# Designs tried in a protein design run: designed miniproteins, single chains. Part 68

Each design is a single chain, and the fold is of that chain. pLDDT is the mean over its residues in the fold that is shown.

## One batch from the design tools (miniprotein)

Design m2504
Fold by ESMFold2-Fast:
Structure m2504 (fold): chain A 83 residues (1-83)
Amino acid sequence: LESLLWSEEELKEQALAIADSLAEFLPEEMVERIREAIEALDYAGAMKLLDEAFEFGPKSKLASAASAIGLLAAALSFSEKLR
């Protein structure tokens, strides 16, 4: 079922939506850097930027966003192996 395995494009779109939700409490420059990493499919870079953002924003929301992006990256890797 497609609902169990997202496409690379769908995973990227969801990760970008998560990054955009952070714009309320992170500097615009940091949100842009996270979005650029996601658009480049550099999820490890995006997670590193979220770790740096813990200094600037609410840790609970940043941890949730990092976990969500990490799960999306894992789902992408899993989907690639099943193809």
Scores: mean pLDDT 68

Design m2505
Fold by ESMFold2-Fast:
Structure m2505 (fold): chain A 92 residues (1-92)
Amino acid sequence: MELAEEALRAALEGRLEEAERLFLEAVERAAEALEAGDEEKAEEIARAVGEAVGRIAKELFGFSDEEAKEIAERVAERVLAQAKALAEARKA
């Protein structure tokens, strides 16, 4: 493997682990907000992590600002969906 490919792989692995950690933390925090009845806070948490993951994707894959925004929106939707499922499961 070329040194450039090794450096890219190491950076990609570290940034993907960071993105996964941010996603999981956001799901937990958004679920806690939903359990407290604070839907606005849950949406704010989802949006913030979506923007962070979109930025990571732009850095790693060279996506445009518009593509990064679309990724951010989709990640935010997934965080909210998972948070709602987790909050509902905890009610049972």
Scores: mean pLDDT 78

Design m2506
Fold by ESMFold2-Fast:
Structure m2506 (fold): chain A 55 residues (1-55)
Amino acid sequence: SEIEKKIKELNEEIQKLHDALVAASDAGDVEAVRKYQEELIKKAKEFNKLLEEYK
């Protein structure tokens, strides 16, 4: 279904952002960490909206 595809794509995007955040944290790049945290929050909200459409 279209929603299953969107969930898969969003999950892959979230995973990439998590990896980028960990790398930035290890490098001590506080600005990059903040940026990736903000993007993760945005993606989490999108994920929750997709889940709510099924309730």
Scores: mean pLDDT 82

Design m2507
Fold by ESMFold2-Fast:
Structure m2507 (fold): chain A 79 residues (1-79)
Amino acid sequence: DIADSVLGGLDLIESRSQSLPPEQQQQVHQAVQRAKQALKQGDFQGAIQELERLRQAASSDPQLQRWVDGLVRRVRQLL
């Protein structure tokens, strides 16, 4: 299930974001929550937009950005 896989990936991203400064952690948390809501509602374009915001919030962590890029590719399979 692609949606379940993406939700699991968002949980891993949020866990890793605990190493970021508090302001970036809050931005990541908000983007993760919005992406999860969009996915649960079948709004895959909205989920991609929130993942792009998540990528920007994680700009200081290239590994987190690569994880987000992987999730964007998975969500695009649902479009």
Scores: mean pLDDT 85

Design m2508
Fold by ESMFold2-Fast:
Structure m2508 (fold): chain A 58 residues (1-58)
Amino acid sequence: MEEAKKNALKQGKEGLKETLENNATKKIEDVKELIEVFAEEYNFPEVKEELIKLLEEI
């Protein structure tokens, strides 16, 4: 479980940064929706919260 959570967070952060950097015109709202779907799949609220916080820092 801890390994799954760590892997989910790592993959989410990497994918999020790649998506934003590769798509200059990508809307933050679109990315937030992807984060919510990602967090729902892994069922870790902490992953969603950290990814959204990271997104808002970008």
Scores: mean pLDDT 65

Design m2509
Fold by ESMFold2-Fast:
Structure m2509 (fold): chain A 68 residues (1-68)
Amino acid sequence: MEEANELGKKAAEALLKGDEEKAEEIFRQSAEKGIARQAGMAGGMYALEKGDVEASFKAIKLGLELAK
């Protein structure tokens, strides 16, 4: 759980800076650990708390697309 939250937050921070490639790389690492969906949700919540709805949608989408 803590690992999914950390990875999701890092990916969301990348999306907030417009670095979609870095965010995708972080979510791929989450997928290798079997936690891509959880990381996507955590990242989406983090971005939403920062007021960026677009970054939130991108985080959730990437987490779902890369989930096993």
Scores: mean pLDDT 81

Design m2510
Fold by ESMFold2-Fast:
Structure m2510 (fold): chain A 59 residues (1-59)
Amino acid sequence: MELERAKIEAETAATLQAMKAYIEGDEKKLEEANKIANEAAKAKTLEEAEKLLEEAKKL
């Protein structure tokens, strides 16, 4: 339950960053955001999901 919620939060944050990067034309940020979103979907631990959420917020 907690893991699934953390994964959704990380994916959502990364997706929002990807949308902003796309609008701004920042290809590097867009690639990084997409990478974080994909890793969030595959996260197996709460710590991994939370770390990915933090990485998404720092984009």
Scores: mean pLDDT 82

Design m2511
Fold by ESMFold2-Fast:
Structure m2511 (fold): chain A 85 residues (1-85)
Amino acid sequence: KKKEQTEKYIEEVKKLVEKLRQHSGDEAAQYRRELLEALGKLADYSDDPEAVSRAIARVVKAWRETGDVDEFVQAANEAIEVAKK
């Protein structure tokens, strides 16, 4: 059942990534916030919350330092892979 919650939040992150690629400005900012919230939920249901939290910190850093959607998405996908283990 913990696995069911993990799969649910992985799907939510994937949907938000797709929306983020299609939108810009304030809408993209809202989807980034929702994606970070979904990653936070994924960390709560992970077998290694500390590793997932470090991966989320890298997502935040990527956006803060680059402002590049592709780098943000890449870091988010890496966080998903950490959470799956």
Scores: mean pLDDT 78

Design m2513
Fold by ESMFold2-Fast:
Structure m2513 (fold): chain A 58 residues (1-58)
Amino acid sequence: VDPRDLENARRWQELYRQDRALAVDLLSRELGISRATAERLLRLPVEELAEALRRHGA
């Protein structure tokens, strides 16, 4: 996985640790997915989240 994609994923997970509701809402809107799906993605290992974000262009 690209180090830049990992950094992006780490930043999303840091936001999720600080404010779960905000992170879920922002990611849901950014990717055009449900909040349930966004929360599932944010709970993935960082490498898997990085790949998911790359696929969605976020």
Scores: mean pLDDT 84

Design m2514
Fold by ESMFold2-Fast:
Structure m2514 (fold): chain A 63 residues (1-63)
Amino acid sequence: SEEIRKKVEEMEELAEEAAKKSGSAYALLQEAIERFVEAVKAGDYEEAKKIVEEAYKKLEELE
């Protein structure tokens, strides 16, 4: 869906920014993106939404 594509794009931009700050943040985002894509492929949009929300929250905690 359009919303999901936008979320993936936002997460990819955050991953690029995280790579400039720390390897830990980059690794966290890479794992989250991979899990998000898997959830979307499985049609599990609730899981995909959770993954995005948890990733953002964990990034805030790393800062």
Scores: mean pLDDT 74

Design m2515
Fold by ESMFold2-Fast:
Structure m2515 (fold): chain A 111 residues (1-111)
Amino acid sequence: EREKLEKEIEELKEEREELEKEIKELYEKIQKKGEITEEEKKKLEELEEKLIEIEAKIKALEKYLKENLSEEEYKEVFEREKERLEVLRETARKLIEIGEEIDRELKEKKE
């Protein structure tokens, strides 16, 4: 059982690295163009949501293995980590939006 869970964690870590690479490549492409399309925005949101789910599962499984949690306690940890990561993502997105608004205002003043 422990070996199966350790293997699942390693597989999830590989999937996380692939998603992080895809997100990074998409951000670099957007930055080079100086614009974001609606399709690119949707794809980015989908990739970020998948990354959050994988991160939550990795953290919950690692905690389950370290603390020898029951299946019920594991589910509670998983849901809590997922909620926490979703809140952090939403906060990060709001900070990016504020930064973009400030950049727009500064560009308007330099006309």
Scores: mean pLDDT 76

Design m2516
Fold by ESMFold2-Fast:
Structure m2516 (fold): chain A 80 residues (1-80)
Amino acid sequence: ALEEAEKLRLETMKEMRKLVEENKDEPLEKVKQKLEEILRKFEEELKKLNLDESTIESYVKELEDFAQRLLDALETEQSL
């Protein structure tokens, strides 16, 4: 369960980076919506692994923070 969760976390983070790179010229709101969709799918996949709620919340929070960092970096890049 935890091993599968870690793999899913790493794969999801990689997908988030790729999505931001491929959509760097899109409005921030559109990129944010796409990242939120990835986060929803990630949470649903974690729920299938029969993890406790606090563990799921911890993983989701980590990826939400990661998504925000990607958005902040993109906003800075677009302002140049």
Scores: mean pLDDT 83

Design m2517
Fold by ESMFold2-Fast:
Structure m2517 (fold): chain A 65 residues (1-65)
Amino acid sequence: SADEVLEKGKKAFEEGNYELAVKYYRGAIALDPNNKEAYRLLGEALRKLGKVDEAEKWFQKAEEI
């Protein structure tokens, strides 16, 4: 489920594996495009990777859900 994939992403993020967290958060969004939390968490993981401009786009998308 989207929630299970999101939880895997959160675990990867907590372990400092931001690249893996991005993959799981993108997967969660693909399964549930209305999951506002997944968009915000994707933005946070991208920010940790230094992808600030991309992160800001995902935060903006979260506000549209």
Scores: mean pLDDT 87

Design m2518
Fold by ESMFold2-Fast:
Structure m2518 (fold): chain A 67 residues (1-67)
Amino acid sequence: MDGNYEEKIAEYKKKLAEDPNDAEAWNKLGTALHLMGKFDEAREYYQKSLELDPNNEEAKINLSMVS
């Protein structure tokens, strides 16, 4: 399929190393892991996104899919 999930994960991890309060980057990292079938890791990162932004409906919906 189009895209490289490992490359995207590395990109988001680098972004989070620079700004760990980026709720959107946590959500995107979770989504990349979810697409790879790594549901436990995706759940952890979606939870982190919601800890930073409790009103993030996308992260809330995504978390419900991996719980």
Scores: mean pLDDT 80

Design m2519
Fold by ESMFold2-Fast:
Structure m2519 (fold): chain A 62 residues (1-62)
Amino acid sequence: SAGEAAAEALEKKHKEYGKIVKEKYGVDVEVEAEAVDDTSAKLTITALGETTQITVPASAVS
C-alpha cells in the first residue's frame, strides 16, 4: 500500500538523519515508522528522552 511504502521511506530517511545527528552532536536518535492506513504513515522519533509522533500522508513522502 501507499502507506506502507511511505512508512519504509520515512524510516530509512530519518534513520540516515539520526546517524548524522549522532556523529555531529553525540545524540542518540531512535526512528521507527509504520503504516496507519493505505494512505498514511506514522513516524516515531525518540531523542534526549523525548518521543515525538507525526502522521504523514503518503503523498507528502514523494
Scores: mean pLDDT 78

Design m2520
Fold by ESMFold2-Fast:
Structure m2520 (fold): chain A 55 residues (1-55)
Amino acid sequence: MDSIRDQLKLETDEEVKKIIQEALNDPRLTKEQIMAAIQKASSAEELKKLIEEAK
């Protein structure tokens, strides 16, 4: 969680932060999967899709 929290500090988009926080609360997802999705996503919509695919 600390590593993902540090990554969130680089974000300015509130919608992206919300998607990431919801993913962090999902026990089916690891922080590694969430980080991979953040790195690959170019938009909030793509981030949500990648996180859903990781479940």
Scores: mean pLDDT 69

Design m2521
Fold by ESMFold2-Fast:
Structure m2521 (fold): chain A 90 residues (1-90)
Amino acid sequence: MELKERALEAARNSDIDKAVEYIEKLLKEGTLESEILELIKEMVRILGENGDYVSATALAIRSTGLMLDHLQSLSEKEKEELEKKEKELE
């Protein structure tokens, strides 16, 4: 199912809530962070070409927040895995 194409279509319609929802789903599915960043760039470009700089800025801020939350979640999971390995070695 084409989550990336749905995100781009949401951006074309200035539907930032749906665009952000599709980005979150792609992150949860394990899509590479680099691919999501390229998708965000393309969505921001589409909104900018439409003259919707307010929505472009909102998307950039909200998507950056999601990426930071995702990276923090990965860091916590890595910390838990290290703590489990240390307990197995004791």
Scores: mean pLDDT 77

Design m2522
Fold by ESMFold2-Fast:
Structure m2522 (fold): chain A 80 residues (1-80)
Amino acid sequence: MEELLKRIKEYEEQVKKAEAEKNYSAVTDAYIQLADIYEELGDTEKALEAYRKALEVASKIPDEKATIKTLQTRIEELEK
């Protein structure tokens, strides 16, 4: 558990750095990793929030239709 919490903090810091650099691919990847960790913890609400943030950022990247589709499907699965 504590190792997962440490990884959450590390990815939150990666999001902030990547956002400052406007590296939207890195921001998207960091949010996907955060969502995966929250799913492992059973925190579906935070996992959904992170996937939605990844989807928002991925929408700013040209030709990311496959990533967008994958994120939409995952969000729909978690909302059931």
Scores: mean pLDDT 81

Design m2523
Fold by ESMFold2-Fast:
Structure m2523 (fold): chain A 75 residues (1-75)
Amino acid sequence: MEEAKKLALEGIEAAIRGDLETAVKLFEEALRKAKEAGAPEEFIEAVERAIRALRDHDAAALMEAIMTLGELLKK
């Protein structure tokens, strides 16, 4: 779970920098690690929403996913 959280945080940082390709890769790795670790469904769904938003170039959906991940990363 620690590794999935770290990858999600790095994905958020890449997205903020505008490195969307790196952000997608990091979130896909976070998703794989989260599923392997049996992460909470809310975390898995938030990462999946971030990946979809990045692929769809939907800035509003991406911001919502990042905010949700930020709250989940505090737990």
Scores: mean pLDDT 83

Design m2524
Fold by ESMFold2-Fast:
Formats: C-alpha cells, structure tokens, sequence
Structure m2524 (fold): chain A 55 residues (1-55)
C-alpha cells in the first residue's frame, strides 16, 4: 500500500539523520563508536529503501 511505502521512506530518512548525528557526535567524543553506529544506521536505511522499492 502507499501508506506502507511512505512509512518505509520516512523510517529510511530517520535512520539517515541518526547516522549524520552519530558522525557529528563522534567528532567531539568517541570517533570509533560513533562511526560504527553511523554504519549500522546507514545499513538499516539501505534495507528500508530496498523494502520500499519492493512494494
């Protein structure tokens, strides 16, 4: 449905924003941990984008 596609797109955007914020925080604090979390958020965003394309 269109509603489910929109939810996946918004969740993808949310994960992308979290990745950006994690990188920003890591520049001031624990760089390694922040970069690892950013990678995890980016992977989740990619998975959500793929699911959105399938519906």
Amino acid sequence: SMEKRRELIFEEASQSVKAILAVSKSLAEDREEGLKKADEYNKKAQELAKKAEEI
Scores: mean pLDDT 77

Design m2525
Fold by ESMFold2-Fast:
Order: C-alpha cells, then sequence, then structure tokens
Structure m2525 (fold): chain A 67 residues (1-67)
C-alpha cells in the first residue's frame, strides 16, 4: 500500500520533468511521506547526479522509509 502510493507519486513527479526528479523535488516528495529532509539530501548526494531517474528516486525514497 505505502510502496504503491510512493511509486504513484514518484511517477507523477517524474512525468512533469521528462522522467527525472531534481534534488528539491525529491526532498519535498520525501517529506510528504515522513522522510526527513536531511536523510533525503544525504542519499541524493551519494548518487553524484544533478537529477535522478524515476527508478533511482523510488530506490532512494524506499531506503528513506526503511530508516
Amino acid sequence: SMQNKLLEEVTRAAEKNNGYLSKEELIELGERFGIPRSLVEELFDKMKKERLSKGEAFLILSIGLSE
């Protein structure tokens, strides 16, 4: 249930930006699911990318939910 909701929200966010999410979009989405801003920033920064694909964003937020 929660994973399905997360996937739907990540998909919607990615569709607005040709399949990618910016750091700020990922942080805002994570906060809506109760994931701390600092944790999302840390996980994003480890990816060494300016933007994440839908799959990468879903992976990071799934890890955040597990912490």
Scores: mean pLDDT 84

Design m2526
Fold by ESMFold2-Fast:
Structure m2526 (fold): chain A 86 residues (1-86)
Amino acid sequence: MKKHYLFSAISSLEQAIRYLEQGDVKLAIAAAENAKRLLKASEAGELGKKAVEKAQEAIRYLEQGDVEKAKEYLKEAKELAKKALE
């Protein structure tokens, strides 16, 4: 597991959530896509794969305009990524 990529993924997920709080959906999608890329690069096993799936669901909800569900999935992805660090 590449912990550096996992820390960077968590930071990108937190940035995506902050962008949504600011109403910046376009930047939130970009940050979530970056987090997904970093999660894949982290090689964090099953927890990493689940975090990628949650980040992908968040992106789908953002494309649909469902910011509340997207924030929920971004938070779930972040918690899975944090678990992978333990």
Scores: mean pLDDT 87

Design m2528
Fold by ESMFold2-Fast:
Structure m2528 (fold): chain A 86 residues (1-86)
Amino acid sequence: SEKAEIEAQFAEFEAALPAQIAAMMARTGLPRAVAEEIGRLLLEAVRETVEALIRALETGNWAEMEAESARVEAELAARIAELLAR
């Protein structure tokens, strides 16, 4: 099912996250604590987007999913920008 495929992709993203954090540190020179915080924010944003997508599949309300995805993306961008400005 589409839901199962989405859940599987999220599980792959979550499993890959420690390696992606390590790669980010190597490429950017960011401190571990900052890179781990960015990783947590990314995981939370992807999780919320996945939950919104699953709800849209169940309800057919794609407009609400689009609005929620836009909100999550804007909030993620703002939080990362604030973190990097410090």
Scores: mean pLDDT 84

Design m2529
Fold by ESMFold2-Fast:
Structure m2529 (fold): chain A 68 residues (1-68)
Amino acid sequence: MEITPVEAVEIVRALYDRGLITPEQARALVAEILKRGTLTKDELIDLLQRIAGVPREEVERILAELGV
């Protein structure tokens, strides 16, 4: 599944709104997403885990809520 930069940024915003990531982590994630462009679901999950430390299980729940 391909995730556009717009969709990936919306996911980062949802994580920030839920208090799961810091403003600094959100900024770092957005910068990395914009550098990479279109991502696979696995690439996005990997970025969220590496930069924000969000567990894979939690990311998958949020992606399901967002219809991704």
Scores: mean pLDDT 80

Design m2530
Fold by ESMFold2-Fast:
Structure m2530 (fold): chain A 61 residues (1-61)
Amino acid sequence: EEEKVREVVRELLAGLEAGDPGPPFSYPTLEERIRALAEKYGLDPEKVIEELQRLADEGRL
């Protein structure tokens, strides 16, 4: 669902903006975080990636 994808993206961006203190050398890659989050909410990870690419293209990342 489009709305759930946007919610997941918003949550991911909020975490990045808040300065999520990840471990220095063993944190998941951005793609792994996206997949884990999408699976958690029952979403297609490709749709989440597409939304993030759209925001990046718009200069909103």
Scores: mean pLDDT 65

Design m2531
Fold by ESMFold2-Fast:
Structure m2531 (fold): chain A 71 residues (1-71)
Amino acid sequence: SLEEKIDRLLAEAEARYRRLRAEHPDMPWEQLVQRVARWLLDEADKEGIPQDEKDRLLSRFAARVRAERAA
């Protein structure tokens, strides 16, 4: 389903963010988020996710990154 695709992509985006941060610990979080967001949008396009859901996907990803930074 669309919801299952979104949940999977969000989990993959979080994993990629954590991996990229580990490789580049001194890189600003905004740059890390931009790199992962670019990948995420490309994957969402391949999966046929509509534009409004892509906007929500990016917002949810950004929120998860902010939560991880606060922890």
Scores: mean pLDDT 84

Design m2532
Fold by ESMFold2-Fast:
Structure m2532 (fold): chain A 88 residues (1-88)
Amino acid sequence: MVQRLVDGAQRQLSRSQGLLDDGLSGTGDLSQLQQGLGLAQASRSLAQSAINLGKQNPQDQDLIQRAQQLLQQSSQLISQLTSLLNQS
């Protein structure tokens, strides 16, 4: 369960980063940036769920650390995408 949440968070984060990169290269539009923001928010939610479930079991420490990294990365993407949307 925790592994699936971490995998889901990583997948959403990677998709969000791709949409941000497209936006920064000038090939993206407002709707793509909004989609990227939604994906980054989904990644953050999945990472938080992984932390909440994983903290109950000491053997999940590596997965908790990974989820914490994904939480930080998704929060950074949310900030970057929000900044770009405010400039549009």
Scores: mean pLDDT 82

Design m2533
Fold by ESMFold2-Fast:
Structure m2533 (fold): chain A 72 residues (1-72)
Amino acid sequence: SDLEEQKKKVKELMKKRNVNLSEEEKEQLALVITSELDLKGKSVEEIEKIINSDKLKDPRIIAAKKIIGKNL
């Protein structure tokens, strides 16, 4: 499914960036990010650019950080 593919790519990005979160926290973060952002058809590299460019501008990314209680 599109959601599962997007979550897989976000988790791959987290692994590449050595994100210090548990597997359950990574799953939750991936779910929130894919729920807030349209990442359909995006590569892992494009997803990284989107998250980084919107880090302080997109209210959806701010909401994702607040819900999880962790820094992106």
Scores: mean pLDDT 68

Design m2534
Fold by ESMFold2-Fast:
Structure m2534 (fold): chain A 115 residues (1-115)
Amino acid sequence: SAEEIVQEARARFDELRKKADEALKNGDFEKLVEIMREMARLLGEAFLRILAEQPDLDPETVERLASLVARIGELADEMERLYAEGKLTPEQAKKLKDEIFKLADEALRVMEEAV
């Protein structure tokens, strides 16, 4: 069900958040980038699965979720690019991580309210 999809995504979100905090604390930027990409993928897959289960979902909710998922992906891509170029600082890593998790939490709350 759509509710089970959201519950599963929330549980994985909590796990990824803990792993990201540990990676950042340890200065493991390679692992942090991987976790942020997994977060973007998690939210994108959850959104598509909810649309499949509930095709009559309000268009405004669909547009809001699509926007949040797209922004999360853009931020994850930005972190990966900065890392690949050797330009990812601890301050930028923390800022991008915090923003990605803030948007992901918002997306999950929107999903929870919609199902």
Scores: mean pLDDT 91

Design m2535
Fold by ESMFold2-Fast:
Structure m2535 (fold): chain A 108 residues (1-108)
Amino acid sequence: MEELRRRAVELFRQAAKLLEEAAKYSTDPEIQERLRQAASLVETAARYLERGEVEKAADLMDAIAQTLREIAEQAKKNPNVSPKAVELIEKAARLVDEGARLAREAAQ
């Protein structure tokens, strides 16, 4: 349980860093703001998990992963967003999904 929780927190923190990096590869201020907000929410979920609020963290992560996929789809259609930003957002979404899965396993 403790090891799974620790791994989920690490994945969430890695996802937040990727989202901050993705914002640097976008010149669209709305996409930059959405990515920074998503990174903040990922950090919030990591704090919930550190406090043992596993279901809250996992549910928030599922919502964030879905939002990140929507941001990636919008970014693909935006010429002011680098393909590198899309790759980083999609990688962050995968880490968030994996972290949510590990968090739920830790709750069982």
Scores: mean pLDDT 83

Design m2536
Fold by ESMFold2-Fast:
Structure m2536 (fold): chain A 86 residues (1-86)
Amino acid sequence: SADELFTEGMRALAQGKYEEAAKLLEEAIKKEGKVTAVEYELLGLAYAKTGKYEEAIEYYEKALELEPDNGAVKKKLEELKKKLES
């Protein structure tokens, strides 16, 4: 179920298994009828921790679509875009 995949993804994040976490969280999101900004932020974080900056940017942008005034996510997007320029 989506709930089980999300729980396993959160466990993987807590254990520093960022590639596993990204896969599990992405599968959970694909099965959910409603996705929250926090769920997109967690997936963005998992991808950023694995050096997958383009994927991280995609999910942080989705989080901003749900919460346009989230300054922390805006700042993280600016940092990741800078990494792609260098």
Scores: mean pLDDT 83

Design m2537
Fold by ESMFold2-Fast:
Structure m2537 (fold): chain A 67 residues (1-67)
Amino acid sequence: MAEELAKDQAFFDRAVEAMKPGKSNQERIKALEEVLKEYDREGLTSSFAQSLKKAVQNELEALKKKL
């Protein structure tokens, strides 16, 4: 449905926003953690959303290793 596509799009937009310049590594970590919480809350199941979730988790791990 159109609503499902809109939710996937919103999740993608929030993930992109979390990774934009203008944030410290600590701020990016917090923003990415919020994106993952939103993914779980919305119950997104598309293959695209699941792939993006894995990418966000990998980025979080990489950022935490730099701290």
Scores: mean pLDDT 73

Design m2538
Fold by ESMFold2-Fast:
Structure m2538 (fold): chain A 58 residues (1-58)
Amino acid sequence: LDKLTPEERAELLALAEKLKDKSEEEQKEEIVKFLLSKGFSKEEAEKIAEKLIKLFTS
């Protein structure tokens, strides 16, 4: 999350909130797609998605 601008972080968190009722697989896939669109690598996007999902499913 520290690699995102405040605006990108807010957008990502809003996306995660909208995805709460979806499966973990769908949440991860949509978050990864969002991060790829912002110029993150697949590896970075997957790591950020995993951390974010863990935060709101814990």
Scores: mean pLDDT 76

Design m2539
Fold by ESMFold2-Fast:
Structure m2539 (fold): chain A 65 residues (1-65)
Amino acid sequence: GLRVRIVAKKDYTATKPDEISVKKGEVIEGILLEVDPEKGLTIKLLETGEVKLIPGEAVESHAPL
């Protein structure tokens, strides 16, 4: 997958175990595994190695590292 930097658009609290909680302006780095227009971004976190979903509504931008 592509290494990416994701910037959170707003505070988001995970509602499912596979989702990540973020704060507005938080930067998340990981390996992009999937982009789904309805679900959001599936990313493998660089720090923990966990696979998590970031809902599209919580994403301001994502760019290659």
Scores: mean pLDDT 81

Design m2540
Fold by ESMFold2-Fast:
Structure m2540 (fold): chain A 61 residues (1-61)
Amino acid sequence: SKEELEKELKEAIEESLKEGKSLKELAEHLRILAEHYRENNLSEEVAKILEELAKELEKKE
């Protein structure tokens, strides 16, 4: 489900932050993934979730 995917992505982000990755680097990676999903017509819903998570990380800068 959308909620399950969002939870899984948030957990992966938290793990990456604990490993010392920056909020900016994670936001950039999420935007690249969102663009990949959109350009390859894989899932607009997933692309939108990735973009919203990237925006949340950018707000924490």
Scores: mean pLDDT 78

